Designed miniproteins, single chains, continued (5). Designs and how they scored, part 8

Each design is a single chain, and the fold is of that chain. pLDDT is the mean over its residues in the fold that is shown.

## One batch from the design tools (miniprotein)

Design m16245
Fold by ESMFold2-Fast:
Structure m16245 (fold): chain A 77 residues (1-77)
Amino acid sequence: ATPEQRAEAVQLIMDAVKALKEGKYDEAIKLAQRAIELNPAAAPTAYNIISEAYRKKGDKEKAEEYQKLAEDFRAQA
């Protein structure tokens, strides 16, 4: 990722965390996914945000899936 893409990904993660705290779970998921697209290195943090958003929505299966993705990414990086 370029320095500009890394900076934008950081901003998207910050916006996703804010959306998550405000109960805007679908927005948090969308912002976190965009951060991964711009900077794949943001994936562990983004997957944790997506996992928490799905957990808050009551989708335990997807929450566990994204938590596992975050853990597996750390093992590869």
Scores: mean pLDDT 81

Design m16246
Fold by ESMFold2-Fast:
Structure m16246 (fold): chain A 86 residues (1-86)
Amino acid sequence: MKEEALRKLMEAGAYHLALASLRVSAKKEGNEEVAKIADEGLEKAAPLIVEAAKLLEAGEYEKAVEKAEEAIEISKETIKKIKELE
């Protein structure tokens, strides 16, 4: 369903922005370990968000949802790792 794929892509984007904000905060505080973890998570999730968007444009809604959910899980795991260091 197109609406579900769009919603999942937007959710993936929201998690990506949250992680990017956390990276900016970590860099301002000089927390290099947190910044590195955030950078690794962003680098891994970004291609999946791009792929999900391309699949959505192609009408491949089920695959778009799968890729968006993979990006969401990477972002969630990355945020969890950062919280474990706080």
Scores: mean pLDDT 86

Design m16247
Fold by ESMFold2-Fast:
Formats: structure tokens, C-alpha cells, sequence
Structure m16247 (fold): chain A 90 residues (1-90)
């Protein structure tokens, strides 16, 4: 399964597996760019897409780098995650 580790002030709301994706809902303490470390589950691209609570696109990452940044809004964010076994946001 997917392991999610969050920095101070974050809340992990839910983690749901839907096919080859995880849908993760997190509550962020503030709006801005956050550091992300991701471990791939299998060969291939890490893919993450971030939506706000209304389903509007905010940010994303697709690539082979394991350290990157994602833009989050204060409050609830919905992350669609592919090919990740461990995710840290701080």
C-alpha cells in the first residue's frame, strides 16, 4: 500500500485505492509550495496531480525525480497518485 508522511500542521484525511491510483485527501496548514519526497513503487514515471476541494487543478508532477515541489491550498487538497509506494510532504 501507499505510506503517507506529513509535516507539522498537516492532517491526513483519507487514502483510497482506485485501480492503479491512490486518491489521497490532505489538509494543509497554509497555501504555497511544499517539498515532496516520493519513492516509486515500480519502474516508470511518478505521477501526482493536485486538485482543490472543488476539483480544480492546482499543480502536478510527472517524472523520474524523487524530490520535487507541489503547490497546495490551505485546507483540503485531493492528490491523484500513480507509481508511488511512499510519499512525504513537508
Amino acid sequence: GLTVTLGSGFTLVSVEKVGDKYIVTIDAPSEGYFNVTATPANDGLIEITVYDSNGNFLSGYSGYETNFSLYLKKGKNILEIKNVSSLTIS
Scores: mean pLDDT 92

Design m16248
Fold by ESMFold2-Fast:
Structure m16248 (fold): chain A 70 residues (1-70)
Amino acid sequence: SLYEPYALLVAGKREEAKKKLIEHPEVADDILSDLQRQLEAAERAGNEDLVKSLRKDIELVKEAIEQAKK
C-alpha cells in the first residue's frame, strides 16, 4: 500500500518505514511531496514543533531515496 510507509512513520517505526521506502522509491517520492506541502503549511502557521517533526520525517524519506539509487 502507498500509505504503509507513512503509517509506519506515524507509529514511530522509523527503521521499518525506511526499509519500505528504499524498496519502493516511487512511493517515497509521493510521500516526500506530501510532507513538503505539510511543512510549508506548518511554517506559515508558525507551528515550530510540527516543523521540527516534519523535517525529521523528510530527512528519513530523502535518505531512503538516496539509498534506493545505489
Scores: mean pLDDT 80

Design m16249
Fold by ESMFold2-Fast:
Structure m16249 (fold): chain A 67 residues (1-67)
Amino acid sequence: MKKEWVERLAEAIREAEERRKSARSSDERGLANLPVVQTVNEILKAEPSLTPEEIAELVREARELAE
């Protein structure tokens, strides 16, 4: 369900922002986006019919929701 994935991505984006705020080095900042990457991989496994463009749209909607 699209709404469920947007909510999960929004949670991952909020976690990534907290990781960036807590990052003490450029390496830690590079790893801060890991929750978003993991959630996108979960979507790709659960929703094999979704295109990369549709995944990108879900991420965009989730960023708007996370703000």
Scores: mean pLDDT 78

Design m16250
Fold by ESMFold2-Fast:
Structure m16250 (fold): chain A 90 residues (1-90)
Amino acid sequence: MEAAKKAEEAAKKAKEAKTGKEAADAAADAGNAASSAKTKEEAEKASKYAGEAAKNGVKAAEEGKDGAAAGVAGIGGAVSAALVAGTKPE
């Protein structure tokens, strides 16, 4: 499960991020991982981790005010990708 694994790693980086920029970059990486999912199951797992990374990105942006725009872009990408992948027949 490539996409889910990459999204999980990105979510961990966002949670462990020491700056808003690191959290925002991790949220964007999770969104990109979700968009690369080839199966519905991968997309569902990747979207879960992307959501966690996005929440961590928003929190870090509120506290650090650095990289906030990148975090918001990552959140939008993650949601869109997960929805598209989730509609695949199999």
Scores: mean pLDDT 64

Design m16251
Fold by ESMFold2-Fast:
Structure m16251 (fold): chain A 56 residues (1-56)
Amino acid sequence: EKKAAEEAKERIRKLAEGSGKIKVSVEGLSRTFKISKETARKLAKELEKEGLVEIV
């Protein structure tokens, strides 16, 4: 799952560059990137800390 999480992070950074802050849910991230809900939660927190996403 580490590679999937890194790929998700890179993709979200690119999207944020074009559209600004992106609204994400833990379930949405888990489903989109095929990662566990726990990994998605950690990823969402990291990206929120960087100002790239808003968790809904």
Scores: mean pLDDT 77

Design m16252
Fold by ESMFold2-Fast:
Structure m16252 (fold): chain A 68 residues (1-68)
Amino acid sequence: SIDEVIQKVRDHVDELEAQGLSPRELALSTVRYLWELIDEHKLSREEEQAVLDALSVHLTDVFARRRE
């Protein structure tokens, strides 16, 4: 489901943050994992776009918090 994919991506981002990866490394790893999950879950185009939009918002929030 879309919610499962979004949650897995968020968990992945949190795990990478805990490892102390740079913003660049975190972004690259997250994009790679996202595409793998889209393929595994056979998401529709609408679901794929919703996940991409949610990921974009989440990464923006993560980077904003790191600037504090």
Scores: mean pLDDT 76

Design m16253
Fold by ESMFold2-Fast:
Structure m16253 (fold): chain A 109 residues (1-109)
Amino acid sequence: SSSLEEERREVIRETALNLRAIGNYLSFEPMDEEEWEALEKILRTSRKYSEEEIEKVREMNRLAKEFEATPDREKQLKILEEMLKLAKEIKADSLLIKEIERRIAELKA
């Protein structure tokens, strides 16, 4: 393939990865290392987040992975409540906060 075709494939791959990372973040789905690295780059490029806030987003991703691995409803609630606390501390997007609150309400029903 030509170098231009390789560049086009790389741009498409990077765009798909970025969209997947943003989508997973906003929908409270856990991100793998490649998706996390893509999101971290987006957060740093935005210049709206401090290093401390970026580390809190990383902790939220870790908690999302624990949530998926946890079959216990009471432990799931505790994880979601911790994620909600972190999301509010970083003044996260209202969509993310709303999704966490929705999942908490569903687990309490």
Scores: mean pLDDT 79

Design m16254
Fold by ESMFold2-Fast:
Structure m16254 (fold): chain A 76 residues (1-76)
Amino acid sequence: MSERELEAEVLESLARMRAEIGIKLAKQGDVEGAEEELERIKKLLREAEELNAPEEVLEGIREAIERVEEAIREAK
């Protein structure tokens, strides 16, 4: 495993963690907090794309984004 591959895996792990936080915040009615976590996950996606991360990693981060967007939509 290269350093770049490790960085990509870390970004995916952070995205998944932030998605869980964002979903929880949205369910508690903290839509603003959930939107802040969503923006952080989108930044992680851009960083992973710049690293030319594997498609599996990029898909994992995109799925995390979609889950938070759905939670925010349901909370509004």
Scores: mean pLDDT 84

Design m16255
Fold by ESMFold2-Fast:
Structure m16255 (fold): chain A 60 residues (1-60)
Amino acid sequence: MKKLAKATAPIPKGGPDDLALRVGEVVEVLEEVDENWVLAKTAKGEIGRVPKSYVELTEV
């Protein structure tokens, strides 16, 4: 099973290590960085941080 994060709002690129996501975009969660951020990978293979407060986390 893999853990997914779906963007609930547009997420702008906040820093060089962050992902920019569109509303409804789904990314694969690789690990939790801290209480507020996950490390995720897009379908295009881009890896970066995503804020937990702007995503819905699910396991499939």
Scores: mean pLDDT 79

Design m16256
Fold by ESMFold2-Fast:
Structure m16256 (fold): chain A 104 residues (1-104)
Amino acid sequence: DPEKLEKARKEEAERLLELAQKLIEKAKEYLKQGKLPLANKYAIGALSAAVRAKMLLTDDPKKVSELFKDMMKRFEELDNSVTEEGIQKLIDEAQALIDEIKNL
């Protein structure tokens, strides 16, 4: 049933956006406390949830593949240095992606 699949996909994307927002709030809280490894973990989680939501709402399989590859490359770069600037960039990009998806 195409209508049931479309509805389930949108509902899952909404749940992932809510999760991403919650993880952004936790990342900001831990960043304020100076707990950089924990803040980084939540920021990465937030971006991952937001990207997954965008993938669910994207009708182009090539764009879905490109989103996943770009996210993985960025995680490889960021996993090697936990910095306040790097964590803030992850938070900002996750929030920007949530805002972009909400406008779809």
Scores: mean pLDDT 81

Design m16257
Fold by ESMFold2-Fast:
Structure m16257 (fold): chain A 82 residues (1-82)
Amino acid sequence: MYEEELERRVLEILRPVFEAGVADPRAQPILRELLRRTAEIVEEALEKLKKAKSEEEKRKVIEEAVREVERLAREALARIEA
């Protein structure tokens, strides 16, 4: 449930960045770095969700992970557009 929400929200965040960069060879290292860092954030969040004991704690994990991915995606998009 929370895992499904995290996956969906992360994919929605990443989509416009990949659409902007997929055809640009210069963007490939940026997209690769974004994917690697996003995978690390998602893996950490999934581990925290397994240990979370309350709905409030689970919500905090999801919102923190999503916020971090949004930051990375914004930074990646800015670099691609530069």
Scores: mean pLDDT 86

Design m16258
Fold by ESMFold2-Fast:
Structure m16258 (fold): chain A 100 residues (1-100)
Amino acid sequence: MNLFLVTFLIKAPGVPFEEAEKIFKEELEKIAKENNIKIVSISSTQLSDDTLSVVVGLESKNSFEEIKKAAEELAKRIKERMEEKTGKEVDIWVSVKELK
């Protein structure tokens, strides 16, 4: 099993922190099940009224490129769901690191 650290920076104007965290966790659980990924840890921090940082520890047999693709798909799903709710643009930045 490979270990990965994935960081998400989410700028979502008009989405309350607790709701942004709920949407993130729901979509993360779905993508993890679809890709046979084990969620080891989740840490979320509110950086400002519109900005959330989420750091996720993942364990998987998947390659780095497969985890990166899954993380980008997760970001897309979160963005679409938050934008549908508020009608405002949502920006999400993703960073993936394999732990050696």
Scores: mean pLDDT 87

Design m16259
Fold by ESMFold2-Fast:
Structure m16259 (fold): chain A 95 residues (1-95)
Amino acid sequence: GSMRDKAAELFREAAEHARKAAEQNPVARDSYEGAAGTFEEAADALRKGAHPSVVANLTTAAGLQLVAARIFAPDNEELKKAEELLGEAIRTYDA
């Protein structure tokens, strides 16, 4: 597949891990679910051929939502996986 398709799939995987983190940490649920929604928007934007600035804005928003969630669950493994997948998706898209 194209690098855009690969990056879109990585964003979808990040969304899944963010949702699992939300289930484990109800106090931070809104932040995790917000991040998951933003990851799904980034994946959709990539598939639709949106301008790079749109994807960049969505990845920035998702990153900030994960930072907010981390305050309540700094050692959550699903959060760490979502952060790793976000970074990999950005690198994949920028390549």
Scores: mean pLDDT 83

Design m16260
Fold by ESMFold2-Fast:
Parts: sequence; C-alpha cells; structure tokens
Structure m16260 (fold): chain A 77 residues (1-77)
Amino acid sequence: MIEAANRVNKVMLEIEKELEEIAEEYGLSDEQKRFVKTKAMVTAMEKAKENPELSDEEIRKILLETARKTAEELAAK
C-alpha cells in the first residue's frame, strides 16, 4: 500500500519550482529554503497520516500554504 510519505514526496517534487519561486521572492538563503521545504513536508505528512481521505490536491495546498507561511515568518525576522 502507498504510504503517506511517498504521496507527499511525489507532490513535493511536482511543486519544487513553485517552492524555489517562493524562496526567491522572500530572499531566503539556501539553509532557509531547505528549512521551508522540510517544514512543509513534515506538516503535510502529519495531516495525511491523520486524514487518509486527503487528496493529492489537498496535500499540494497544504504544502504550498505551509511553505509560504514559513517563508514569510523567516523573512519577517
């Protein structure tokens, strides 16, 4: 059976360009970019594990929303 981690990782690869654009927009360093990516992945995995009814589209939304929020928080400091 497909694990939540595999689904989240697949969607994350699909949005990698959008994640790069977010990091560039907020002027993030490579380290901060990696942190944003990790935070988004962990958050999406936790939600997918708690709610297996989440579609790939909902996972995509969670990843992008979490990434943008995390980037905004890092840029605000």
Scores: mean pLDDT 79

Design m16261
Fold by ESMFold2-Fast:
Structure m16261 (fold): chain A 94 residues (1-94)
Amino acid sequence: MPSAEELLEELERLFEEKKPELSEEVAKQVENYIKLLREMVEEGKRTGDEELFKLAASAARYGIEILKNYSSYSDKELLSIVTGAITLLKKERE
């Protein structure tokens, strides 16, 4: 299976490709989501926390799936999905 870092790199590449088709507000929240996942991967490398890598990998896969299917959602739905995912990730790290 792809590593958390490989999945995050795929998410970042896909976001750059789709960014022109997203609203500015949705794009900012996706950037915040990617930044949070990058911080989780770096923390996992520093601490050796395998569960943190698993969480980051799952979150990256989720982001990839949402971006691949972005046209199936309204701007409001995309904003809610991404903001909700950020909130859940922050809670999981508490």
Scores: mean pLDDT 83

Design m16262
Fold by ESMFold2-Fast:
Structure m16262 (fold): chain A 109 residues (1-109)
Amino acid sequence: SLEELSKEFRKLAEEARKAMEQGDREGVIEVGKRIIDLANKLKEIAEKELPDFEAQAVKDAVDSIINRVKEVIEKLEKGEIDPRTAGRELVKAAEGLSYLAEELIKKKK
């Protein structure tokens, strides 16, 4: 459900924050992958529950976030950025996706 996804994204933001504070590179990468998986579920819900134009706008916003998370993970795996820098980006991504899920709940009555 959208409510469960919003809650899970908030939990992932907390997990990303903890991993970045600990310098846990593998933990940051794992959280990033989980954000991508849940973001894809959000896209599927939007496609099923919203009119085509609104569903496309949501999917485009989510794809932008997924692409940013993928870029962050790749740079972290290559040692181009540190876990703290990567973790900050993942916190922003997860919080943004949580907010998007909450806005979709408000549109569904």
Scores: mean pLDDT 85

Design m16263
Fold by ESMFold2-Fast:
Order: structure tokens, then C-alpha cells, then sequence
Structure m16263 (fold): chain A 107 residues (1-107)
């Protein structure tokens, strides 16, 4: 899988498990009550797009730090892979701690 495919797969698993556990925010619950025609797939798509945008901002920050601190030491692809893997690992550990559910990292 590409880095983007791995991240998307991971985020979809996170959303699906949270939804199955009824761990929805108050805003999401109120939105669903007022907009019953909104599909879970539409809400999931919005969630994934927001999380991808946040990840890209973090990657750009890590790239800027790497270029400043150790110019030429790491490739952009290496920083991107490492940043995504570190975030997914941290999220998986927090998810396990908060919901007592283990989420497997995609290959």
C-alpha cells in the first residue's frame, strides 16, 4: 500500500470502530438527529478528509524541521512515511487505552 492508502485504511477502521462502539461526539449525534438523510458514509468521508488535512500539515512541519536541522539527511518520502507511521501508532495506542480495542496498523 502507498502511505496515503495506509492512512485512509487506518482512519476508516478508527471511524468504523468508534461508530460500532457508539462513541460519537455530541455534535455528530445532534447532526444525525437533525439531518437523518445524511449517510454514515458522508460523515465518514468528511472525517477522513479532515484527518488527512491535519496529517499533511504535520508532514509539512516535519519536513521543514528536518530540512532546517539536518539538510539532506532524509528524503521527503522517508519523512512522510515515518510521520504517518508514528501518528498511526500513537493513535492506535490511545484508541486501545481509551476504548479497550486493538487496531492493527496497515502494511
Amino acid sequence: MSVEERLEYFLEQVFNIRHEKNVLSSLELEYLKKNPNATIEEIKKAFIEQEKELMERLIQTELAVAEREQPGAFSEEEIRERTVEEVMKEKAEEFKKLLNVEIKLPE
Scores: mean pLDDT 76

Design m16264
Fold by ESMFold2-Fast:
Parts: sequence; C-alpha cells; structure tokens
Structure m16264 (fold): chain A 99 residues (1-99)
Amino acid sequence: IEELIKKGEEYEKEGKKALEEGDKKKAGEYYYKAGEYYYEAGLKYKEEGNEEKAIEYFNKAAEMYQKAIELGNEAVKEKALKNLIEVGVKILEIAVKRL
C-alpha cells in the first residue's frame, strides 16, 4: 500500500511541476495517474477493513480526478469523470454501512 501512495505522491508532484511550466495537458495526465494510485491504495485499505484510511485515499483520488477533469484533454476528462463516479460509489458504500 505504501508504494502505491508514494507513486501517487510522485505523480501529484509531477502534475504540479507541469502546471507551473504551463503544460496543462501534461498536468492533467499526471493528476489522472496520481488519482489511479490513490484509488488503488483506498481499495486495498478497504479490503483490510481500514475504512478510515480507505476514505482518506478515496478523497485524495477524487481531488486528483477533479484536477484531471479541469486540466486534461477530452480523453483524460472522460476517464477521470468515470473514475470519480466509481470513487463516489465506494465512499457511499462505506458511509451506508456506517449509517
């Protein structure tokens, strides 16, 4: 799980750097990748029964996908929107279970 988080953090930093350099398209692609790694980390925490950590990384994934939607090209926006919906469903599953 920690290696997935590290990869997410690395891509998030690359996205920030690309945005600072004026490359919005590249930034969107990096943020999309960061979201994928954070989402996978959230799924693994959910499998372990660590719902608190799962929600934390699902929220982080959602933030990254939102940035990818804002900055990315149409293909990246479509993938990020689909993944954002999936993240929302996972958060809702945990919330409904908790009541």
Scores: mean pLDDT 82

Design m16265
Fold by ESMFold2-Fast:
Formats: structure tokens, C-alpha cells, sequence
Structure m16265 (fold): chain A 84 residues (1-84)
């Protein structure tokens, strides 16, 4: 059976915070009509060189985000069930 530690929980919490920040960036990008620009600015603030990155189309970006969100939510539930 999978065994989770406090360190695994911390990593999950960090991933959830990154997901929340990205969700805010995506929401702002949609509201401004420049989703790619908002994501590029977010990546630049994280120290990532965006000149070498080709971003997918908006639909693929949104689907990728939703899949990542589902994966993180599923992992949280799994860890919570194991840490009873």
C-alpha cells in the first residue's frame, strides 16, 4: 500500500499553491483576452526563459491545466485517506 510522509504532504501543498497561482494567471489572461501573454509573464517571473518556449494553443493550455488540477486533487484525496 502507498505510504505518505509529512514531506509528501508538504510537496503536495507546494504543488497546490503553484496550481492556485497558475489558476489566477489563467483567469486574468482569459479576462484580458491574452492568455498566452499572461502565462509568459508568469513564467518570466519564475525565472524561466520564455523566448525558448513555444506555448500550445489556448484550448490545449486550458485542458492541460484542468488535467493537472484533477491530478493534484486526486493526489490530495489519496494522501488524506492514507494519513488517517
Amino acid sequence: APVFTEEDLKKLEEAEKELEELEKVIKKGIESGDLRGAIREYLEKKGIDVSSIELPEDEELLKGFEKQKEAIEKKRKHIEEQLK
Scores: mean pLDDT 75

Design m16266
Fold by ESMFold2-Fast:
Structure m16266 (fold): chain A 68 residues (1-68)
Amino acid sequence: SALEERYRELGLEASEAIERLQAQGRGADARALLDMMVEVHEAMKKDEEEALRLMDETREFIARVRAA
């Protein structure tokens, strides 16, 4: 499905960001991103609109930590 494809793409971006954050000693940010991905996955089972909203928030978080 389109939702599953978006989640897969987000997962690849998140994995790359987590590796960078860990390499930078930013373990708290890496953990926060992991927790956000878990919330997205749980929302996908219950509410597509909520899942899409959480995916957008996760992308914004990735952009913020990438800029810092």
Scores: mean pLDDT 87

Design m16267
Fold by ESMFold2-Fast:
Structure m16267 (fold): chain A 55 residues (1-55)
Amino acid sequence: GDPRVLAAIARLNEAFDIKDIDELIAALEALRDEYADIPDIVAYLDSLIDALRGK
């Protein structure tokens, strides 16, 4: 796989250790900005952020 995709997965796993929803959303938004050039990662993160905000 792409090393950047593997790094994104590792950072996503680290973000899931965040128990506060607002802090988790902020971390996911930061990852979205960092990986904005990879559409599949952006789409996945957008769906997670929307799901968390919809709760």
Scores: mean pLDDT 81

Design m16268
Fold by ESMFold2-Fast:
Structure m16268 (fold): chain A 94 residues (1-94)
Amino acid sequence: MELPEYLKLAIEGKAEEAVETIVELVLSSGLDPESRFFRQMFAVGVLYAKMAKELKAAPPDVSFAELLKDPRAQPILDAPNLEEAKRLAIELLK
């Protein structure tokens, strides 16, 4: 079975495309893009993408709660809007 597209894009170094793909995946779940839960789902997706890029492989199973405690997630979670969260995510995936 092939990797999800956003993980493949992250491994290939396509940071902007990976971040946009994560946003589309979270939007497809029907979550409000201004909700805290949307931002949490987005941050988790970005961290999985970062792990996949570092490993050049599928990331290990890490709990949602543990990923939300990761110091790399905090700037994304605390960003004042989704545009700034996306910018920080792109920088993390470069």
Scores: mean pLDDT 84

Design m16269
Fold by ESMFold2-Fast:
Structure m16269 (fold): chain A 105 residues (1-105)
Amino acid sequence: GSMEEEAIEELEEIIEELEELLEEATDPLVIRALELAIEALKRVIEAIKNGKIKDKKDIDKAVELAKELLELAKELMEHQDDVLKVVGLTLRIIGLILDLESLLK
């Protein structure tokens, strides 16, 4: 497959994992963070598909940011009962979402 096809497949797999986490989420901030993350990644996939994101460096960065976001989301799911952890991890997730959105310019 092309580099773009491989990146889209990886991003779609990450979205599927985030959607599974969303089904198990109970805290309102966790739910909202996961919803925003899924929407940002869907926009990135569309940008790759329509050629708005073409450069290998930007595609690679999108995949790396998505992987970091998924790991933070998994950590967030383990700490839904810890208010300070939820706030801190949510702010880090929002930071990664803003970095993903910056690729859309």
Scores: mean pLDDT 89

Design m16270
Fold by ESMFold2-Fast:
Structure m16270 (fold): chain A 93 residues (1-93)
Amino acid sequence: SLEAKVRTLIAQAGNLALKMEEAGREDEAKRVRELIDKLQEAFENKDYEGIVEAARELIELAERIKKESTDPVLQKQADELIEAAREVIEALK
């Protein structure tokens, strides 16, 4: 179930990054993609602390997007990312 939760988080992060790129938020989209890479590497190496750290950083970034954006699509995708990241963190408690 952890593998499935991490895969869901990566997919949701990718969706958010794509919509951020479309919205001209290129630097933030790049940061999301860097966090996806860190999450994949940490998962491959069984670095559970690294997985939790990347998930927490994704939550922080998504919460910032929700606060700053008036785009309902970005807000919804940020919510979906936050939920997926919380599921990963909860699985590693």
Scores: mean pLDDT 87

Design m16271
Fold by ESMFold2-Fast:
Structure m16271 (fold): chain A 74 residues (1-74)
Amino acid sequence: MPKISVGPYPVARVGEMVIITNTSDEPVDIYINGNLVKKNLKPGQSIMYLAEEAGKYTIEGVGDGKSSVELEVL
């Protein structure tokens, strides 16, 4: 089952780097607000995403299922 970790959480600041980590034992595709940002993020790997705009961000890890995290950017 996909599992992701997001830091900072549950709130980030505009201009901050958001770190998204695959904490599951399977590769996951990372989506932010429905847009594919990283394909095949391997177990234990992270990506950094710049929070350029304020708002609600839905971050999803997709593998054999889906894990979803809502992040607020202020």
Scores: mean pLDDT 84

Design m16272
Fold by ESMFold2-Fast:
Structure m16272 (fold): chain A 83 residues (1-83)
Amino acid sequence: SMAALQAELDAMNAVAKRALEAAGEEVIKALKEHGLSEEEAEQFARTAAWITGLGMPADASDEELAKETLETALRLAKEFGKI
């Protein structure tokens, strides 16, 4: 149903937002320490948070979201040849 699809999208968006809130600052700091610009680090942090939102359950802790988001951001930065 459309209501079920909307609820799933809202849940994924909520997890992505929580991931960015829990890990965004740490991710940006880590990527900048690897030589990325502020703008690039922020873009990878946002992308990693969205990917975390797609893969993590709605009841995941902020600690689990932060860890997954940081690991994903570092993986993406390496894959795109930034680190």
Scores: mean pLDDT 84

Design m16273
Fold by ESMFold2-Fast:
Structure m16273 (fold): chain A 83 residues (1-83)
Amino acid sequence: SAGGLALQQSFTTPRDAVAAELAALRASGAPVSPEALALLEEALRRFQEATRLYGLGIDGHEARRLFEEGLRLAEEGRRLAAA
């Protein structure tokens, strides 16, 4: 359904954005905080697991919690990368 597609995109868009941000930071050649990279990598792992669980129809509450944790980690990682 259209609603199901929109909800799926809500999970996958932040995942793909963080993956692209990590690739860009690594490709830049500029010094980057190891802590910022670690937080963004952890955010990506949380988003990947949330997307997997959601796609399989397994534990939607856990998928949402992982997604929310991923958002918090990504924001912290972006803040440190910008400093």
Scores: mean pLDDT 79

Design m16274
Fold by ESMFold2-Fast:
Structure m16274 (fold): chain A 55 residues (1-55)
Amino acid sequence: MEEFLKRLQELTERLQAELDALEADPSTPESAIRRARRRLVEVPLNLLLELGLRN
């Protein structure tokens, strides 16, 4: 479980860093920022859902 939570945190931090980089660039289209925000929510949610279903 702890290993899974560590991977989840690492993935979340990576996605957040990508989103921050996109938001820092004023030339980034809103659609790209929206997709990055969606992934930042969906990836942790899907991993937590899988953990809940298996445990």
Scores: mean pLDDT 75

Design m16275
Fold by ESMFold2-Fast:
Structure m16275 (fold): chain A 95 residues (1-95)
Amino acid sequence: DPEQEAIRYYNLPESLIPQFRDLLQEIKEKFSDKLNANVHPLTLLGEIMSYLVLNGYEVPESVRTDEFLKELTRGVKSQDELVARLVAALVAYSL
């Protein structure tokens, strides 16, 4: 379960799980076509980050680095897992 794995990976507190789920659902709906296509992981992450910035979300600089995004892609088995990890990181690092 990509959602539960991302929650455990970043040790998200229960108080942040609703925010994580709301943002994850928004991203999944906005990028459904990309999630079903064979898109390079870094390209998908870049498009999601651009969407978030354009829509006024606070994206910590620490999660926008190429090094961080490359680490985020390590060991992921699906685009769903990748997106769940990104959203969990955004919520965790917004603390």
Scores: mean pLDDT 79

Design m16276
Fold by ESMFold2-Fast:
Structure m16276 (fold): chain A 72 residues (1-72)
Amino acid sequence: SMVEENIQRLKRKGAVYLSALAILDATKEQLKEFEEKLEEEIERVKAGADVEEALEELEKKFDEIVERQRKR
């Protein structure tokens, strides 16, 4: 279904962001925060939310974590 395809797209993009965070030496807490956001957005897409908006929310969370890591 289109919903299943959208969920797979979200999971693939989430995996790319998680890999990038790991390369940037993100903490376990920061990785968990991103994983929780990914799970939240997957549930929203399952409920009919737009996948493009979900992808934008993932990018925003990734940027927030990177910014906080840089300020330490």
Scores: mean pLDDT 86

Design m16277
Fold by ESMFold2-Fast:
Structure m16277 (fold): chain A 84 residues (1-84)
Amino acid sequence: KEETDREILVRGLEAAADAVPNPEVARILREGARRVAESKSLEEADKAGLETMERVREVASPEEVAQAQAALNAAAEEARKAAE
């Protein structure tokens, strides 16, 4: 259950990286996905995800942030449905 939630977040971050054409943003999102996958708890995974999105906001335009967030949300919803 905890493992499934972490996998959903990893897939969301990877999907966001693939959706955004900015290579710097994509790199930050992929590094975030790796940090989430390597986390030992859901709290650590959630913190890694939040820090990743904070970093994206520092370097990305508002439009790129919106694209990344939309892709992350869509992939997370799809993964959540698959886990049911």
Scores: mean pLDDT 80

Design m16278
Fold by ESMFold2-Fast:
Structure m16278 (fold): chain A 55 residues (1-55)
Amino acid sequence: MSMEEEAKKYYNEVIKSDEIYKKGKEAVPTVEKKETAGGQFNARLTARKEAAEKS
């Protein structure tokens, strides 16, 4: 009995928290990019190739 109630409460708390989290995320732009050495190199290579092709 109590376990069922506790489980339901927990679930409700998680769901409610998720809803608020979702709303918050939608309200503000969120995301940060983490750069890795490989990623940085690849980006530069691509940009350089594009520049070379264009120019």
Scores: mean pLDDT 60

